# Designed miniproteins, single chains, continued (3), part 2

Each design is a single chain, and the fold is of that chain. pLDDT is the mean over its residues in the fold that is shown.

## One batch from the design tools (miniprotein)

Design m8036
Fold by ESMFold2-Fast:
Structure m8036 (fold): chain A 64 residues (1-64)
Amino acid sequence: GDSQVRQGRKEMEEGKELIEKGVAAKDIKMVARGIGRVLRGIGLLLDAQLSGQISAEQFRQASS
């Protein structure tokens, strides 16, 4: 649903920030958490895509 799209984008954005901060701090645990959040965000967007809530183009843009 729409909430999955919003949550997916949020998880990806937070994940990207954690990866950047983790790399700068040389904190492998923070990088791993960031990667996990990005993957979770992609999963939420894929679920929304498969449920017909977003188009393939919208998924592609949101996952970039």
Scores: mean pLDDT 78

Design m8037
Fold by ESMFold2-Fast:
Structure m8037 (fold): chain A 77 residues (1-77)
Amino acid sequence: AEVDQAAYDALLAASSPATAAAIREIAATGVLTPEQRAILLAEAPAVIRALAERVAARTGASAEEAEAAAQRALEEL
């Protein structure tokens, strides 16, 4: 697959348990809820951006929310 599994594992290892759980769920389902988006936004823009790209590649519900969250986080840098 074009998506890098090592990047996913690195994000989980660098994240808090709560953030890691959110990342795992989003990566598995391709769904990013507003609550999960808020958790990721509190961590790091880089985490949100990488996840948004991954969700977009999978295509599904919440890809638009993931992209919006990443764009907002990057804009606030």
Scores: mean pLDDT 58

Design m8038
Fold by ESMFold2-Fast:
Structure m8038 (fold): chain A 87 residues (1-87)
Amino acid sequence: SSEIPPMALITVRMSREEGEAIERFFKELGIEGVTVEETADGAALRLSWLALEKLRELGYLSEEEIEAILKNPELAKELLMRAVERF
């Protein structure tokens, strides 16, 4: 396998509407290391560690919330949608 970069990638499945909202949020903040792919059933969000760290620096996520996402990526959708609502 290729060298695992320091940037971990987390994949989260969500609705198309949720994916569009999160993509706009990251784009507006100028945060890199985020991609949203359309799927047949909705969207798939790919997040780098650096994107999550930037949200922490901006006050949208706590360090504990980032650790929770890394342990359970399914929590990323709920926490990111809360960040979008605060934006």
Scores: mean pLDDT 75

Design m8039
Fold by ESMFold2-Fast:
Structure m8039 (fold): chain A 74 residues (1-74)
Amino acid sequence: SELEEAIEAAELVLRDPEAALPVVEELAKRSTDPGLKAALETLARMIRERAPRASLDAMAGLLIAELRKRQEEL
């Protein structure tokens, strides 16, 4: 599932942002959902630009919550 892969990538951002970067970029590249694509592109940019860890954690956490909600509505 695209949502499952995106959740796993966002969880990796919480653990190791630099290791997560290539996974997030690959998912953003092949995502067909424009909202998910934009969120993943934002996460990738934040990691590349060395955004504060608290900002990365907040963005990844919000994305995980949103995607888990979407999975339950399927």
Scores: mean pLDDT 85

Design m8040
Fold by ESMFold2-Fast:
Structure m8040 (fold): chain A 99 residues (1-99)
Amino acid sequence: SMEELKKEIKELQKKVAEADKKKDYKELAENAIKLLEKLLEYILNEKGLTKEAIENLIKALEDFVEYLKKKMGEDDPYYKAVEKKVKEVIEKLRELAEK
């Protein structure tokens, strides 16, 4: 289960990178949303994750959103979909930090 989840995350990361390279923003958004969901599932099952690791992940997600905003534009519907999912994931990550 955990090893399968790690494999799915790696495959989704590759799909996001390939979609980005092709400027296929629909495929990028769809795969990024799936990646974010699988990453959250992984984090929720990882009982030893430190507060520092969670804060570093939040920063990486915020940097990713800023990257996409510059690349797609803030009015792009695919950008807005990814931004919404990132905000949902960050909220859950903050709930896990020191609670």
Scores: mean pLDDT 85

Design m8041
Fold by ESMFold2-Fast:
Structure m8041 (fold): chain A 63 residues (1-63)
Amino acid sequence: SVEEKIAQLRELTERLMGTLSPAQQARVQRLLDGTIADIRAHPEQADETFREFQSFLDRLLAE
């Protein structure tokens, strides 16, 4: 379900937050909020939107 995907997204992000700088945390939180809004607005694209956020996190960890 959409809510289960959102819960998984929040869980993934929370596990990562402790390893990030305050500036990175703020950036991730803003994008997380936007990603959740997009998933709620367009549930049919939820898998793609989720994958895009995971890609963002991978790039952030490479910085």
Scores: mean pLDDT 82

Design m8042
Fold by ESMFold2-Fast:
Structure m8042 (fold): chain A 86 residues (1-86)
Amino acid sequence: MFKQVVEKGKEIVEKYKEASEDKVRDALVDMTIYMAKAFGLSKAQADQLASHAILVLTMAINDGYSIEEALRYAYDVMIRLAKEYS
């Protein structure tokens, strides 16, 4: 489980690391869908996960992190929250 979750995170970051800011939302959708399926989250838990991921991503970008760094940071937070829900 854990190794597969880490590898999927790397795949999504690689796919979107050079994307424009308008496409970074697609990365968050991909991450949320993957985490919801991987951890068996309810819709309410998935919605909460997405909301927190958007907040974390926005804060990281505003703090001057690259899209790649911001996505990795958001994904790490999502993994932590998903484990708490499981």
Scores: mean pLDDT 77

Design m8043
Fold by ESMFold2-Fast:
Parts: structure tokens; sequence; C-alpha cells
Structure m8043 (fold): chain A 94 residues (1-94)
């Protein structure tokens, strides 16, 4: 169940990522990172997933405020979160 929920969040995020140009997507990257961190944290508890999402929302607001200078940081935040979520799914499925 947690694996299926995490996989769905990653699939939805990947779909959004593929449809968007990088230059326009600081907010989208932050949102996706939040979804992925929540997916990873759900393997410990659903409450941890919610806390991870809230922390990611705070980071997203900071990155959006930086504008263009936040772009590379937002992309790295997204990529790191995606890797964490994928690792959690692989470990749970193993």
Amino acid sequence: EVVERARKLIEEGERLYQSATPEEKIEAYGKLAGDYLAAAAMFESEHNGELARQAADGRLKELVAKGESGYDEAKKFYEDALNRAREAIEQAEA
C-alpha cells in the first residue's frame, strides 16, 4: 500500500516534469520534491510523510523567492528528493 502510493506520486511527478521547460519550473520542482520526500517518509509513517511535505513547502517558498538564482537549487532539491523516494521504493520491494 505505501509502495503503491509512493509509486503513484513519483509517476505523477515524472509526468509533470516531462511536460515542462526547466526555466519555468522552480515552483514545479519544489512541489515535486515535496511529493517525493513525502513518499519516502511514508515508509516510516504517514505522519512523517506529512511533516516532510511541510518542510519541502518551506524550502519551495525560499527557492521561489530567489527567482532565477534559485533555479539550480530547486532542480537539485527535486533530483535529491526523487532519488530518496526511488531508494525507499526499491528497499520496500526487495
Scores: mean pLDDT 63

Design m8044
Fold by ESMFold2-Fast:
Structure m8044 (fold): chain A 55 residues (1-55)
Amino acid sequence: APTALDYLQQAVEAYKAGDLATFGRYAQQAIALHPELAAELEGNPEWAAALAKVP
């Protein structure tokens, strides 16, 4: 199974490609495995908005 770091890496690559929806999905999976990442990711307003769209 992917680790939190694997999900975070996929999220960042999606963000670099302009795919905020895919970023949000992978970022939420990373946060589910490693909750400390939420504060770091929410420090970026664009990432925070993308995360807010994922249940």
Scores: mean pLDDT 78

Design m8045
Fold by ESMFold2-Fast:
Structure m8045 (fold): chain A 90 residues (1-90)
Amino acid sequence: SDELLARLKANLSDPEKAKEALLEITKTGDAKATTQAAILFADAQPPEVAAEILDEALRATDDPMVILGLAVVRTSSMTREQREAARKAA
């Protein structure tokens, strides 16, 4: 996971390689590494690209802790209005 995180950080300017690294980290079941990777990816990418790839990562895992980490980052990639609505529901 640490090696995959380093690969993601090195390739943040290459969307395809960053996506591949994020999906591989997601498949490891390491919730902490996946959450960090998702944050780095979402911060580096346009919101629409981040949303699409995070949704793909969510479909690639059945680990509840990995899903939770990805979902939190995905929520942060919502529009301001969607984010405010989600906070009201909590």
Scores: mean pLDDT 76

Design m8046
Fold by ESMFold2-Fast:
Parts: C-alpha cells; sequence; structure tokens
Structure m8046 (fold): chain A 75 residues (1-75)
C-alpha cells in the first residue's frame, strides 16, 4: 500500500493534470514544463522528509513521470 505522503504526491500530480486538461490554451510544451517542475518539487520535498529512502523517492519519481507522460500523450 502507498504511504500517505506518496498518496498526497500522486494526488497533487493528478490535480495538476486535471487543471491542464481544463486549460487547452496551455501549450503541450508549457504543460510538459509545468509537470516536470512539479515532479522535481515533489521529489525534492520527499527527499527532504524523514521516512523515504533514496530508492523509494526514485520509485515514486518514476511513477509520477510515467503518469505525466501518459497524460501529455492524451493532450
Amino acid sequence: ALSPAQQQMLAALDQAIRHLAAHPEVSREAARAALDGLIADLTAWAGSHDGMSPEEVAALEAELRARAEAALAAL
């Protein structure tokens, strides 16, 4: 099962994806940059908090990135 922190990070990404889908005026390039920035912020936050190993942070980053790429492909 995902930790509460991992669930919150995935929820934050899902929220950003929904926001981008609601704003078609945002270019795909700008959407990619925004999602890349969010993933970087979320992984930095995870790495700065106790309870997540570097391996867990890397696995979460991979999951966030896979979801972002799937969403960008659908835009």
Scores: mean pLDDT 79

Design m8047
Fold by ESMFold2-Fast:
Structure m8047 (fold): chain A 70 residues (1-70)
Amino acid sequence: SKEELVEELVERYMEAAGISKSNELLVKKLKEEFLSLSMEQLEKLKEVMDSAKDSVEFLQGYNEFLKTLK
């Protein structure tokens, strides 16, 4: 489901960025932002994350993905 994909991608982003799950406000904001994306956009983001070899490449790919959003 879209909700399951959002949970997965938010978790992966937090892990790569070194963000604690105890930061409830940031977690909520990230989930809201990811939920605002289309299923197609979330699938593209997953592909970007899956292709990253390390946390630096992950964050660079994530930032490039964000630049494609309006």
Scores: mean pLDDT 80

Design m8048
Fold by ESMFold2-Fast:
Structure m8048 (fold): chain A 68 residues (1-68)
Amino acid sequence: SMMEQLEKAKEADRALREAVDAERPSPAEIRRYAEELLELGKQGVASEEMVRQAEAALAFLDAVDRSR
């Protein structure tokens, strides 16, 4: 249902913020939640702001990987 999808987007957004703000951030967790939000964004369920945060997180991870 739409309500379940909206709740899923909200939980993924919260999980992404918590993963990014963690004392020892996990790149795998950040990528997982960011990719989930992008997929929900394609379905029109995640807000534009949530999608931008997810895109920013993935861009940051890609930049870190290129610096290694």
Scores: mean pLDDT 83

Design m8049
Fold by ESMFold2-Fast:
Structure m8049 (fold): chain A 90 residues (1-90)
Amino acid sequence: SKAEAIAELERLREEARKMGDPLLVRVIDLGLELVRMTDDPALIEEAVRIAREAFELVKKDPNSKEVILKLIGYTLRLIGMIFDVELAKE
C-alpha cells in the first residue's frame, strides 16, 4: 500500500542519514516524492525497489565509484518518473 511504502521509505531515509551518504539520502527522498505524487501501484513499487537496492549497494560497498554511478542513475530515473507524473496531470 502507499502508506506502507511511505513508512518503509521514511525508515530507509533515517538509516541513510546515519550512514552519512548524501547521494543515498537524495535517492530515497526522490522515491518518497514520487510515492507521495502518485496512486499508481507500479510506480510506488518501483520507487521502493530503487530505494531498497540503493540502500543495500551503499551498505555493502560505501564510497565505491560503481555504487556512486548506480545511485546517480537511480536519481535521474526517479526525476524522470516524477516529471512523467507531473506531465500526466497536465
Scores: mean pLDDT 86

Design m8050
Fold by ESMFold2-Fast:
Structure m8050 (fold): chain A 87 residues (1-87)
Amino acid sequence: MLSEEQVEEAKKIVEEAIKDPSDLSPVKYALSALALSGYEEEVEELLNKLPVDEETKLKIADFIVLSKINKEDAEELLKKAKEAFEK
């Protein structure tokens, strides 16, 4: 489960990707980390705000579902989001 500071960091990664959607890898990891931590309503709102086509949103949603099925670690996903964002 993400800390309050980690939740804010994940949201910031998504908000920055809204401004420059050239690489969505940080978004898929950050949204998956939030979803695994119980922030599913916020994930739905952020996903709807992404300036990308419906097919891309569905691919991100599928990745989130797979992360839940595979019981991924939320902190590990946030780490991947940060690494992809800082590239």
Scores: mean pLDDT 79

Design m8051
Fold by ESMFold2-Fast:
Structure m8051 (fold): chain A 83 residues (1-83)
Amino acid sequence: MKKIVIEVLERRGAPPRVGDTVTVRSLKTGAIATGKIISVEGDRLTIEVTAETGPLKVGDEVVVAATNDNGETSLWRGRVVEV
């Protein structure tokens, strides 16, 4: 299955956790990938992609959004470093 790796540049709210369902949106193209976080290693998130509306590319600046049990969305701003 397709994986993407994101380097976190800015953190707002609670960080995404391993196992959480997330959306990743390119700030350059507006393309969205939906998936699950499978690894968190320092400032790097590895996401297993389950669906996408368009391709994410290395160098794209992105917002990673995770929703907790209360419906609150946490946001991390990052950059795609591997596809």
Scores: mean pLDDT 78

Design m8052
Fold by ESMFold2-Fast:
Structure m8052 (fold): chain A 81 residues (1-81)
Amino acid sequence: MPKTVTLTFLVLPGAPLADVRRRVEEALRHYAADPSVSKIVLNVYVPAEDAAAVAAALEEVRARLQAEFPGVEIEVHVHAL
């Protein structure tokens, strides 16, 4: 049975975008490489002032990983706190 994985990340004020991008990419890649996983849902909670920058950075990561793992549906939801 195809497996859906839900991941939740909390971004603290002042967190470097490069660190956020790297952690998300590592987590998504880990689950996308699992042949039992058909869908990944990523929820990121971020301070409102950082939401646009984080959303843009994570969309680049999502697009790249979606191209590398076309058999896995990747959804990214950025929630402003």
Scores: mean pLDDT 85

Design m8053
Fold by ESMFold2-Fast:
Structure m8053 (fold): chain A 91 residues (1-91)
Amino acid sequence: MFEKYIDKLEKQMIDELRKLGLSDEAIEKVKETAEEVKKLYNDPNVTLQQLQDFLLEKAEEIIKLEGEKARPVVEKFINQVYLIAKIERDI
């Protein structure tokens, strides 16, 4: 279930970032981040705090590549991923 939500968020984020004129490098980082998030979420030794720290680090990398215009979209994506992970683990 988590995997399907991440796939939808990835597609939505890429669509929104493309409208802002993002590079292929930034799009590739979004795809890599989505794949790693799925792996980290499925690892029972990874805490929600570690997942959040990872997401914040990757957000900063994308913002560094594309500038502040990407920040609202990236932050929205990171917040939604974390919220879904928290809800799915709290159940």
Scores: mean pLDDT 80

Design m8054
Fold by ESMFold2-Fast:
Structure m8054 (fold): chain A 72 residues (1-72)
Amino acid sequence: AAALRDALGRLSIAVVNQDVEGVKKALEEARAAGATDEQIRHYGEGTLRLLYEKGVITEEQYQAGLDALRAA
């Protein structure tokens, strides 16, 4: 199932757009797809880090994304 990958893609887009509601929705969709909190956190943190290192997101967006994943 591509559900976790699709949810992480939506999470990345929501973080770039500073869309707090989109971040929440993407996390809920990942959980609904059967992802564990550990899987969501691990893949989400890796994706956010790569986006930050590539200059796609700001430090503030990166930190907000990490905080959202940790709160989940």
Scores: mean pLDDT 72

Design m8055
Fold by ESMFold2-Fast:
Structure m8055 (fold): chain A 90 residues (1-90)
Amino acid sequence: SEEEKKALIEQLEIALESLKKLAKEKSAEEVREIAIEYLEKLAEHLKEKNPEAAEILRETIEWLKEHPDASAEEIIKKFEETVERVKEAL
C-alpha cells in the first residue's frame, strides 16, 4: 500500500539521520557494523512483502562488507544512495 511505502521510506530516512549522528561519535568500523546489522534485519523483514527493496538492501550490505576501509562519510553516502534506490523501486 502507499501507506506502507511511505512508512518504509520514513523508517530509512530516520535510520540515515541516526547513522549520521553516530558517525560523529563512533569509528568508521563501528558505523559500518551498525549499518550492516540494521540493513540485514530490515532486508529479512522485507523479503516476502517487498523483495525488490530487500534486494537493494542486500546489495548495500555486500558493498559495506567488500569495503572494510570505507570512511564514515563514504558509508553515509552509500546509505543515502540506498534510500534513494528504494524510493525509486517503490
Scores: mean pLDDT 87

Design m8056
Fold by ESMFold2-Fast:
Structure m8056 (fold): chain A 68 residues (1-68)
Amino acid sequence: IEIPEELSEKDAKGIEVLFDPSAPLELRLAALHSLLSSPNPAVKPWLKENLDKIEDEALRAYVERQLA
């Protein structure tokens, strides 16, 4: 997965955790909520563009709803 350099270290880590299939669901959800609270306007458009890279169908659907 390609993480944009313009994202903060915190946002980049959040993306890594959210898209990590080995990470516990609780950590992935915490990462998602951190990303949704980011002041960086690039975060939400990037997540929407990369939804198909989330392997878990239920988590992907949840993220899509949060971005609506």
Scores: mean pLDDT 79

Design m8057
Fold by ESMFold2-Fast:
Formats: structure tokens, C-alpha cells, sequence
Structure m8057 (fold): chain A 92 residues (1-92)
């Protein structure tokens, strides 16, 4: 699956990265790294787009994102459209 990550402070894009990951464990590790970096740079929110091959894979990725956000104490909004997941995570 392909992961696109964008970190923002207000309307300003601080950084953006694109990464290919093979499984949900790699997705979780990539998200943890991106969120830590976003926090260090002073981001207020991050946008995550995950492109998968199936709606089932997208649903699994969405659940993994929500589970990680809950464990880290972060507020997350997630939506799924076809094989793509869109997530917004607020950085405290």
C-alpha cells in the first residue's frame, strides 16, 4: 500500500512524505515516525492518505490508524472511499 503523509501548522505545510508499506505493522511504524516528526516541527494536525488495492484492505488500514491514535491519546477522524483511507490526526 502507498502512504502519503502531510504535516501542517495552521495553513502552512511543514513537510510531506510518501512511503510504500507492505503490511499493517509497517503502516503503524511509519505513522509513529511521522507523528513524532510532526510534533517536533510544531505541527497542529497531520493528513494521512493510504491507497490500497481493496476496500477490505482500506478498512483494515482505517482500523489500524484509529487503534494507534487511541493508544497514543490522539484525536483522529478517518474516512474510507473505495480502496483509499483519509485520516486527520490532531497534534496536542
Amino acid sequence: MKLRFSAFEGGRLLFEEEVDVEDLAQLEEAMRAFIERARRLGARYVLIEVVTETEADAQAAAEAILALAKREGLEATVSVHDGTVYAVIRIP
Scores: mean pLDDT 85

Design m8058
Fold by ESMFold2-Fast:
Structure m8058 (fold): chain A 67 residues (1-67)
Amino acid sequence: EEIEKAEKEVREATDRLIASLQAGDRQGLAEATRDLVKAIGRLESLDPERADELVAEVTARLQAAHA
């Protein structure tokens, strides 16, 4: 299922982004950010409403990780 695959890619990229951010890994951060943007773009083309929900989830997780 395309939507499920895109959701998984968004969550996996978010996990890597948070891990890289907390570790100070600039290369990992850049790669995870690129993957996250790509995955969100794909989900947006498949299901804009679900993409909005996941973007809110990602934003909340990133804010919590930065704090």
Scores: mean pLDDT 82

Design m8059
Fold by ESMFold2-Fast:
Structure m8059 (fold): chain A 81 residues (1-81)
Amino acid sequence: MSEEEKKKVEETAEEDVKVIEEEYPELDMTEEKKEELKKQLEEIYKKLLKAVKEKDEEAFKEARKEGVELINKFIEENKKP
């Protein structure tokens, strides 16, 4: 993965965390939880970019599913009463 690809992955993950915080204000979004989510999303985006670059549809579907499950689990586990 190139330096440009790494930067794009980091920027996309950071934007997604901000969108989640804005759309789900009921979530307990501490700075530590935001950084953990960002780091996990960066790993998902790295897998997605690799799958796209290698034209691996199976790997792309698996990474996308992992990303959706990650976000859903985060929302469920961090929802405020």
Scores: mean pLDDT 78

Design m8060
Fold by ESMFold2-Fast:
Structure m8060 (fold): chain A 120 residues (1-120)
Amino acid sequence: SEKKKEIKKIFNEFYEKAVELLNEMRQLADSLPDPEAQARARALIDRVEELVKKTLEEIQKAIDNNDYDKAISILEKFVEELRRLADEAEAAGLPQISELLRKMVDIAEEAIKKIKEIKK
């Protein structure tokens, strides 16, 4: 359907932006001069990557089943988990990683907004 095509496009754009932010986080981690800070950053980013992969799989299944309410619910949960990870990054002395996680929140919230408008 036309709505399904539009929602898939929004999801693909969200996915590409999330992957770009993960790559930026990895580059920042690799540039950290303190080995202990680098190890903390890499461990946190691994958790973010697993969350992104799980979220992408769940959203893809929801879209394939035409369950757009489920896709929105998954993205809203993803936003809550990302905000917790951003707070953890800030507390761990990784403010630049925290900032990239907050950018990932922004792109997820934009995707939610766009899907809700198409669903109307």
Scores: mean pLDDT 89

Design m8061
Fold by ESMFold2-Fast:
Structure m8061 (fold): chain A 97 residues (1-97)
Amino acid sequence: MSAGEGAEEAKRYAEEATSPAARKGALSGANGARKGAEADPENPEASREATLAAELAKHAAESGEENPSRAVGGGIGAMGGGISAALAAGAKPAPGG
């Protein structure tokens, strides 16, 4: 999966998340992954981190109200993955908000 593909998938799952905190974290992760894709779309580390952000955003979306701690954890993890993707590509991570 490319960094751009991971960023788009993370955004899609973030928008499906029912927990506001999990959704916000996952959206932040998607934004970071997108910044990485914009800075260096061919960077293999950015691609790996963007893929992880997408997977964790999916966990945030799927865990919802049934597992609020897992949903929030998924959102935080997605945010971390997005930041890592941006940094790996030499981009600044998106500011929060």
Scores: mean pLDDT 74

Design m8062
Fold by ESMFold2-Fast:
Structure m8062 (fold): chain A 114 residues (1-114)
Amino acid sequence: KIEELLEQLQKSIQTIAQLIADISRSEPMTFEVSIEDGEVVVRRVSGSLPVAPDSINSSDKILASDLLKQLQTMVDGLKSNRSVSDEQLEQLEQALAEAQKTLEEIEELLKEES
């Protein structure tokens, strides 16, 4: 079940990255999601987002919760941009909500196992 949730989280993050890339007319980033020391972590494998913080554009691992917070900040910034469609914003917000929910489920399962 945890492995399935990790795959769902990775897919959600990839969907967010793809939507941001489409908006910015760039190539999407690819990420790897894993559990290390009881924490859900994310590493950038390839690509970069033109408006992303250095922490997202780094190959160093970051906490999945920190990544989602930074992605939420980027999406909030896009709400002020008139070149982004309402449909694209709704898709981003939905994907972020799904990713956050999946992360919470993984974290709850990890706490139960510890």
Scores: mean pLDDT 76

Design m8063
Fold by ESMFold2-Fast:
Structure m8063 (fold): chain A 62 residues (1-62)
Amino acid sequence: SLADQIAALAAQIAALNAAPTVDEAEVRQLQLQISQLSMQLMGEDVTDQVRAPAVPEAPEAA
């Protein structure tokens, strides 16, 4: 289930943070996955293919 997957990822982050040397990039990647799964778990209605609206102003990434 999604809840089990989220719990497993959270446990991995805790284990990584307990290590003497922490890979911050790996932790951030796992946190992003948890965020996405958590959103799906909280709102099963998001399965309706809802997308963010177009940006009203030009986006800048630089």
Scores: mean pLDDT 66

Design m8064
Fold by ESMFold2-Fast:
Structure m8064 (fold): chain A 91 residues (1-91)
Amino acid sequence: MIKIAGESRALFSAAVLGSVLRSQGKEVELYGARTPGPDDAYAQSLSEEEREALLEQAKSMAPVEVTEVESVEDVKGADILIGGTGEVKEL
């Protein structure tokens, strides 16, 4: 099982990656963070409504149900973590 967590715009990348991995026969769990990361200036410039719309749009593109979390640090044992700036973080 592969756990993928994403922030803001990186949620679209997480959804696409999840689709690719599932097509290869992998089990995937997807997590979406509501709160933008501290270095994600773009997401921090958005209103709460705009950030919620981005999360919902990314969830609609996902091949599996996206579990909503407050921050990516809330995801235990994440294999892949993508910050809103495209930075891959070791969790």
Scores: mean pLDDT 72

Design m8065
Fold by ESMFold2-Fast:
Structure m8065 (fold): chain A 94 residues (1-94)
Amino acid sequence: MRRLTIRMRSIIHQVRSQISQAAYDQIIDLLDQIANATDRAQQIAIAQQLGQVIRAGASQAAVDQIRTALRQMLGDPSLSPDERAVAAVIIQNL
């Protein structure tokens, strides 16, 4: 999960001005939770919440940028299968 969370933090930082303060605080908390989660079911559940929070609190342009970056992660062989599965769940909930 380390590579996924690092990339997600970078993307969220780039679009921060397009995310509400309440959603930003929730996103950072959820990224901390997923980084510390060792169980796959917990990682998937947090990923679902993360996508929903982004969709609710970010501009359409920010959502589109995040979705594009996550789609690029799906094709990245340097990410683990678990990291790619989590990226897919986030996309499904954007």
Scores: mean pLDDT 87

Design m8066
Fold by ESMFold2-Fast:
Structure m8066 (fold): chain A 112 residues (1-112)
Amino acid sequence: MVKVEISKEPLPLLTPEQQEMLDLAHRILQLLAEKAPSIPTEDLVALHRAIEEYIATGDEASLEQAKKLAEEILSKVPEEQKELVKQLFEILLELLETGDIAAARARLEELE
């Protein structure tokens, strides 16, 4: 449950580490859209917003929302796409939980 205190306020300035995490998360979401076009755009947008909020605020509720959305998306994906989508979500969630950008990048490069 998110209550926006100030409407249309720009996001607070992110640290370099937060910006790198967000950039890598965006890359993973882009690959999800490209490799699993069956995923509704609205689901990817909702996931993106939860990730962005978690990276900016550290709010555990946003991380739980991202995990919930990832699980729901994975359940809707055709069997032939499930393994790749699961791997991309595992990289994404590990990045968010650990902040290990280097490990996430290395795993992502394996999948291109």
Scores: mean pLDDT 78

Design m8067
Fold by ESMFold2-Fast:
Structure m8067 (fold): chain A 86 residues (1-86)
Amino acid sequence: FLEEVLRLAREGEASPPAVAGELLAEIYRRLGADELAELARRMGEAAERGASEAERAALVAEGRRLKEASRAANEELQRRMEEERE
């Protein structure tokens, strides 16, 4: 479910980026990755309001650093997302 929503938002086909960001933020929060949850929401909002590519790239870079710092939470998120795929 979530992976399909994120894919559609990334392709710009149907799902609003803000909705995808909020769903991802909820998952990160449940995994205890509050900083990643906050970034997911900010990325969704930035994409929906048409923020500059530089601003979006900065958010992606920050998310990457937080994922490295929170390896356990990120690994668990990937496993759960794979399970949710079906």
Scores: mean pLDDT 65

Design m8068
Fold by ESMFold2-Fast:
Structure m8068 (fold): chain A 77 residues (1-77)
Amino acid sequence: SPIEEALRKIEDIIKGRRKISKEEFEEIINTLESNIGAKLSEEDGRMLASITGLPFSLVLEQEHVEAVKKVLEPYIE
């Protein structure tokens, strides 16, 4: 799933404290934005809640994408 791949990549960035390019940031965000309204697996919902600090959800919403942007901005070179 594109959402699962994006969420795992976000976790790897955060856990590894690695810097990302602006292009990589935009690619991650574009993947999530294009999937707003998509149903999530329980695993994806748990990852998203862990990344964002927002309540657990089984639907990807605009507020999650905005929270991910804020979480990842400090990792941009």
Scores: mean pLDDT 87

Design m8069
Fold by ESMFold2-Fast:
Structure m8069 (fold): chain A 69 residues (1-69)
Amino acid sequence: MELTPLQERVLRALYGAGEISARRLAAALGVSQATVRRALRELEAQGLVARDKAGNYRLTEKGRAAVAA
């Protein structure tokens, strides 16, 4: 899987947090919400991240495997 440095940071942050909003993730990573939302959409398109009805993001099993590898 081809991950950008930002996508890798997002996946690692989600691995530690379990479930987190894009706003809180942006604050944790020190980047804009727009930047994080773009990375989250790209990761969701790859099946590495899932979004719940409240707008919180979580790693899929594929996402957890990508971080652990």
Scores: mean pLDDT 81

Design m8070
Fold by ESMFold2-Fast:
Structure m8070 (fold): chain A 75 residues (1-75)
Amino acid sequence: GAAARAALEAALAAVRAAKTKEETIAAVQDGFRNAPTPGAQAGLGSALAGAREAKTGEEARDGAVNGLEAGIRSA
């Protein structure tokens, strides 16, 4: 729905602005804490798990972007 899409797009913009793994995790955590629907929460939770498991900031950002974009397509 529109609320889930808006929340995921806001998190995606924040993740794209992030330069480190820690910044990526913080951006996704903020989105997850404020997620308006279970669908948005699931997409953000998946992105958060991927970012935490990444070895580099680039991998964290790429993993989070992929998870959020998949969530947006499904919203």
Scores: mean pLDDT 80

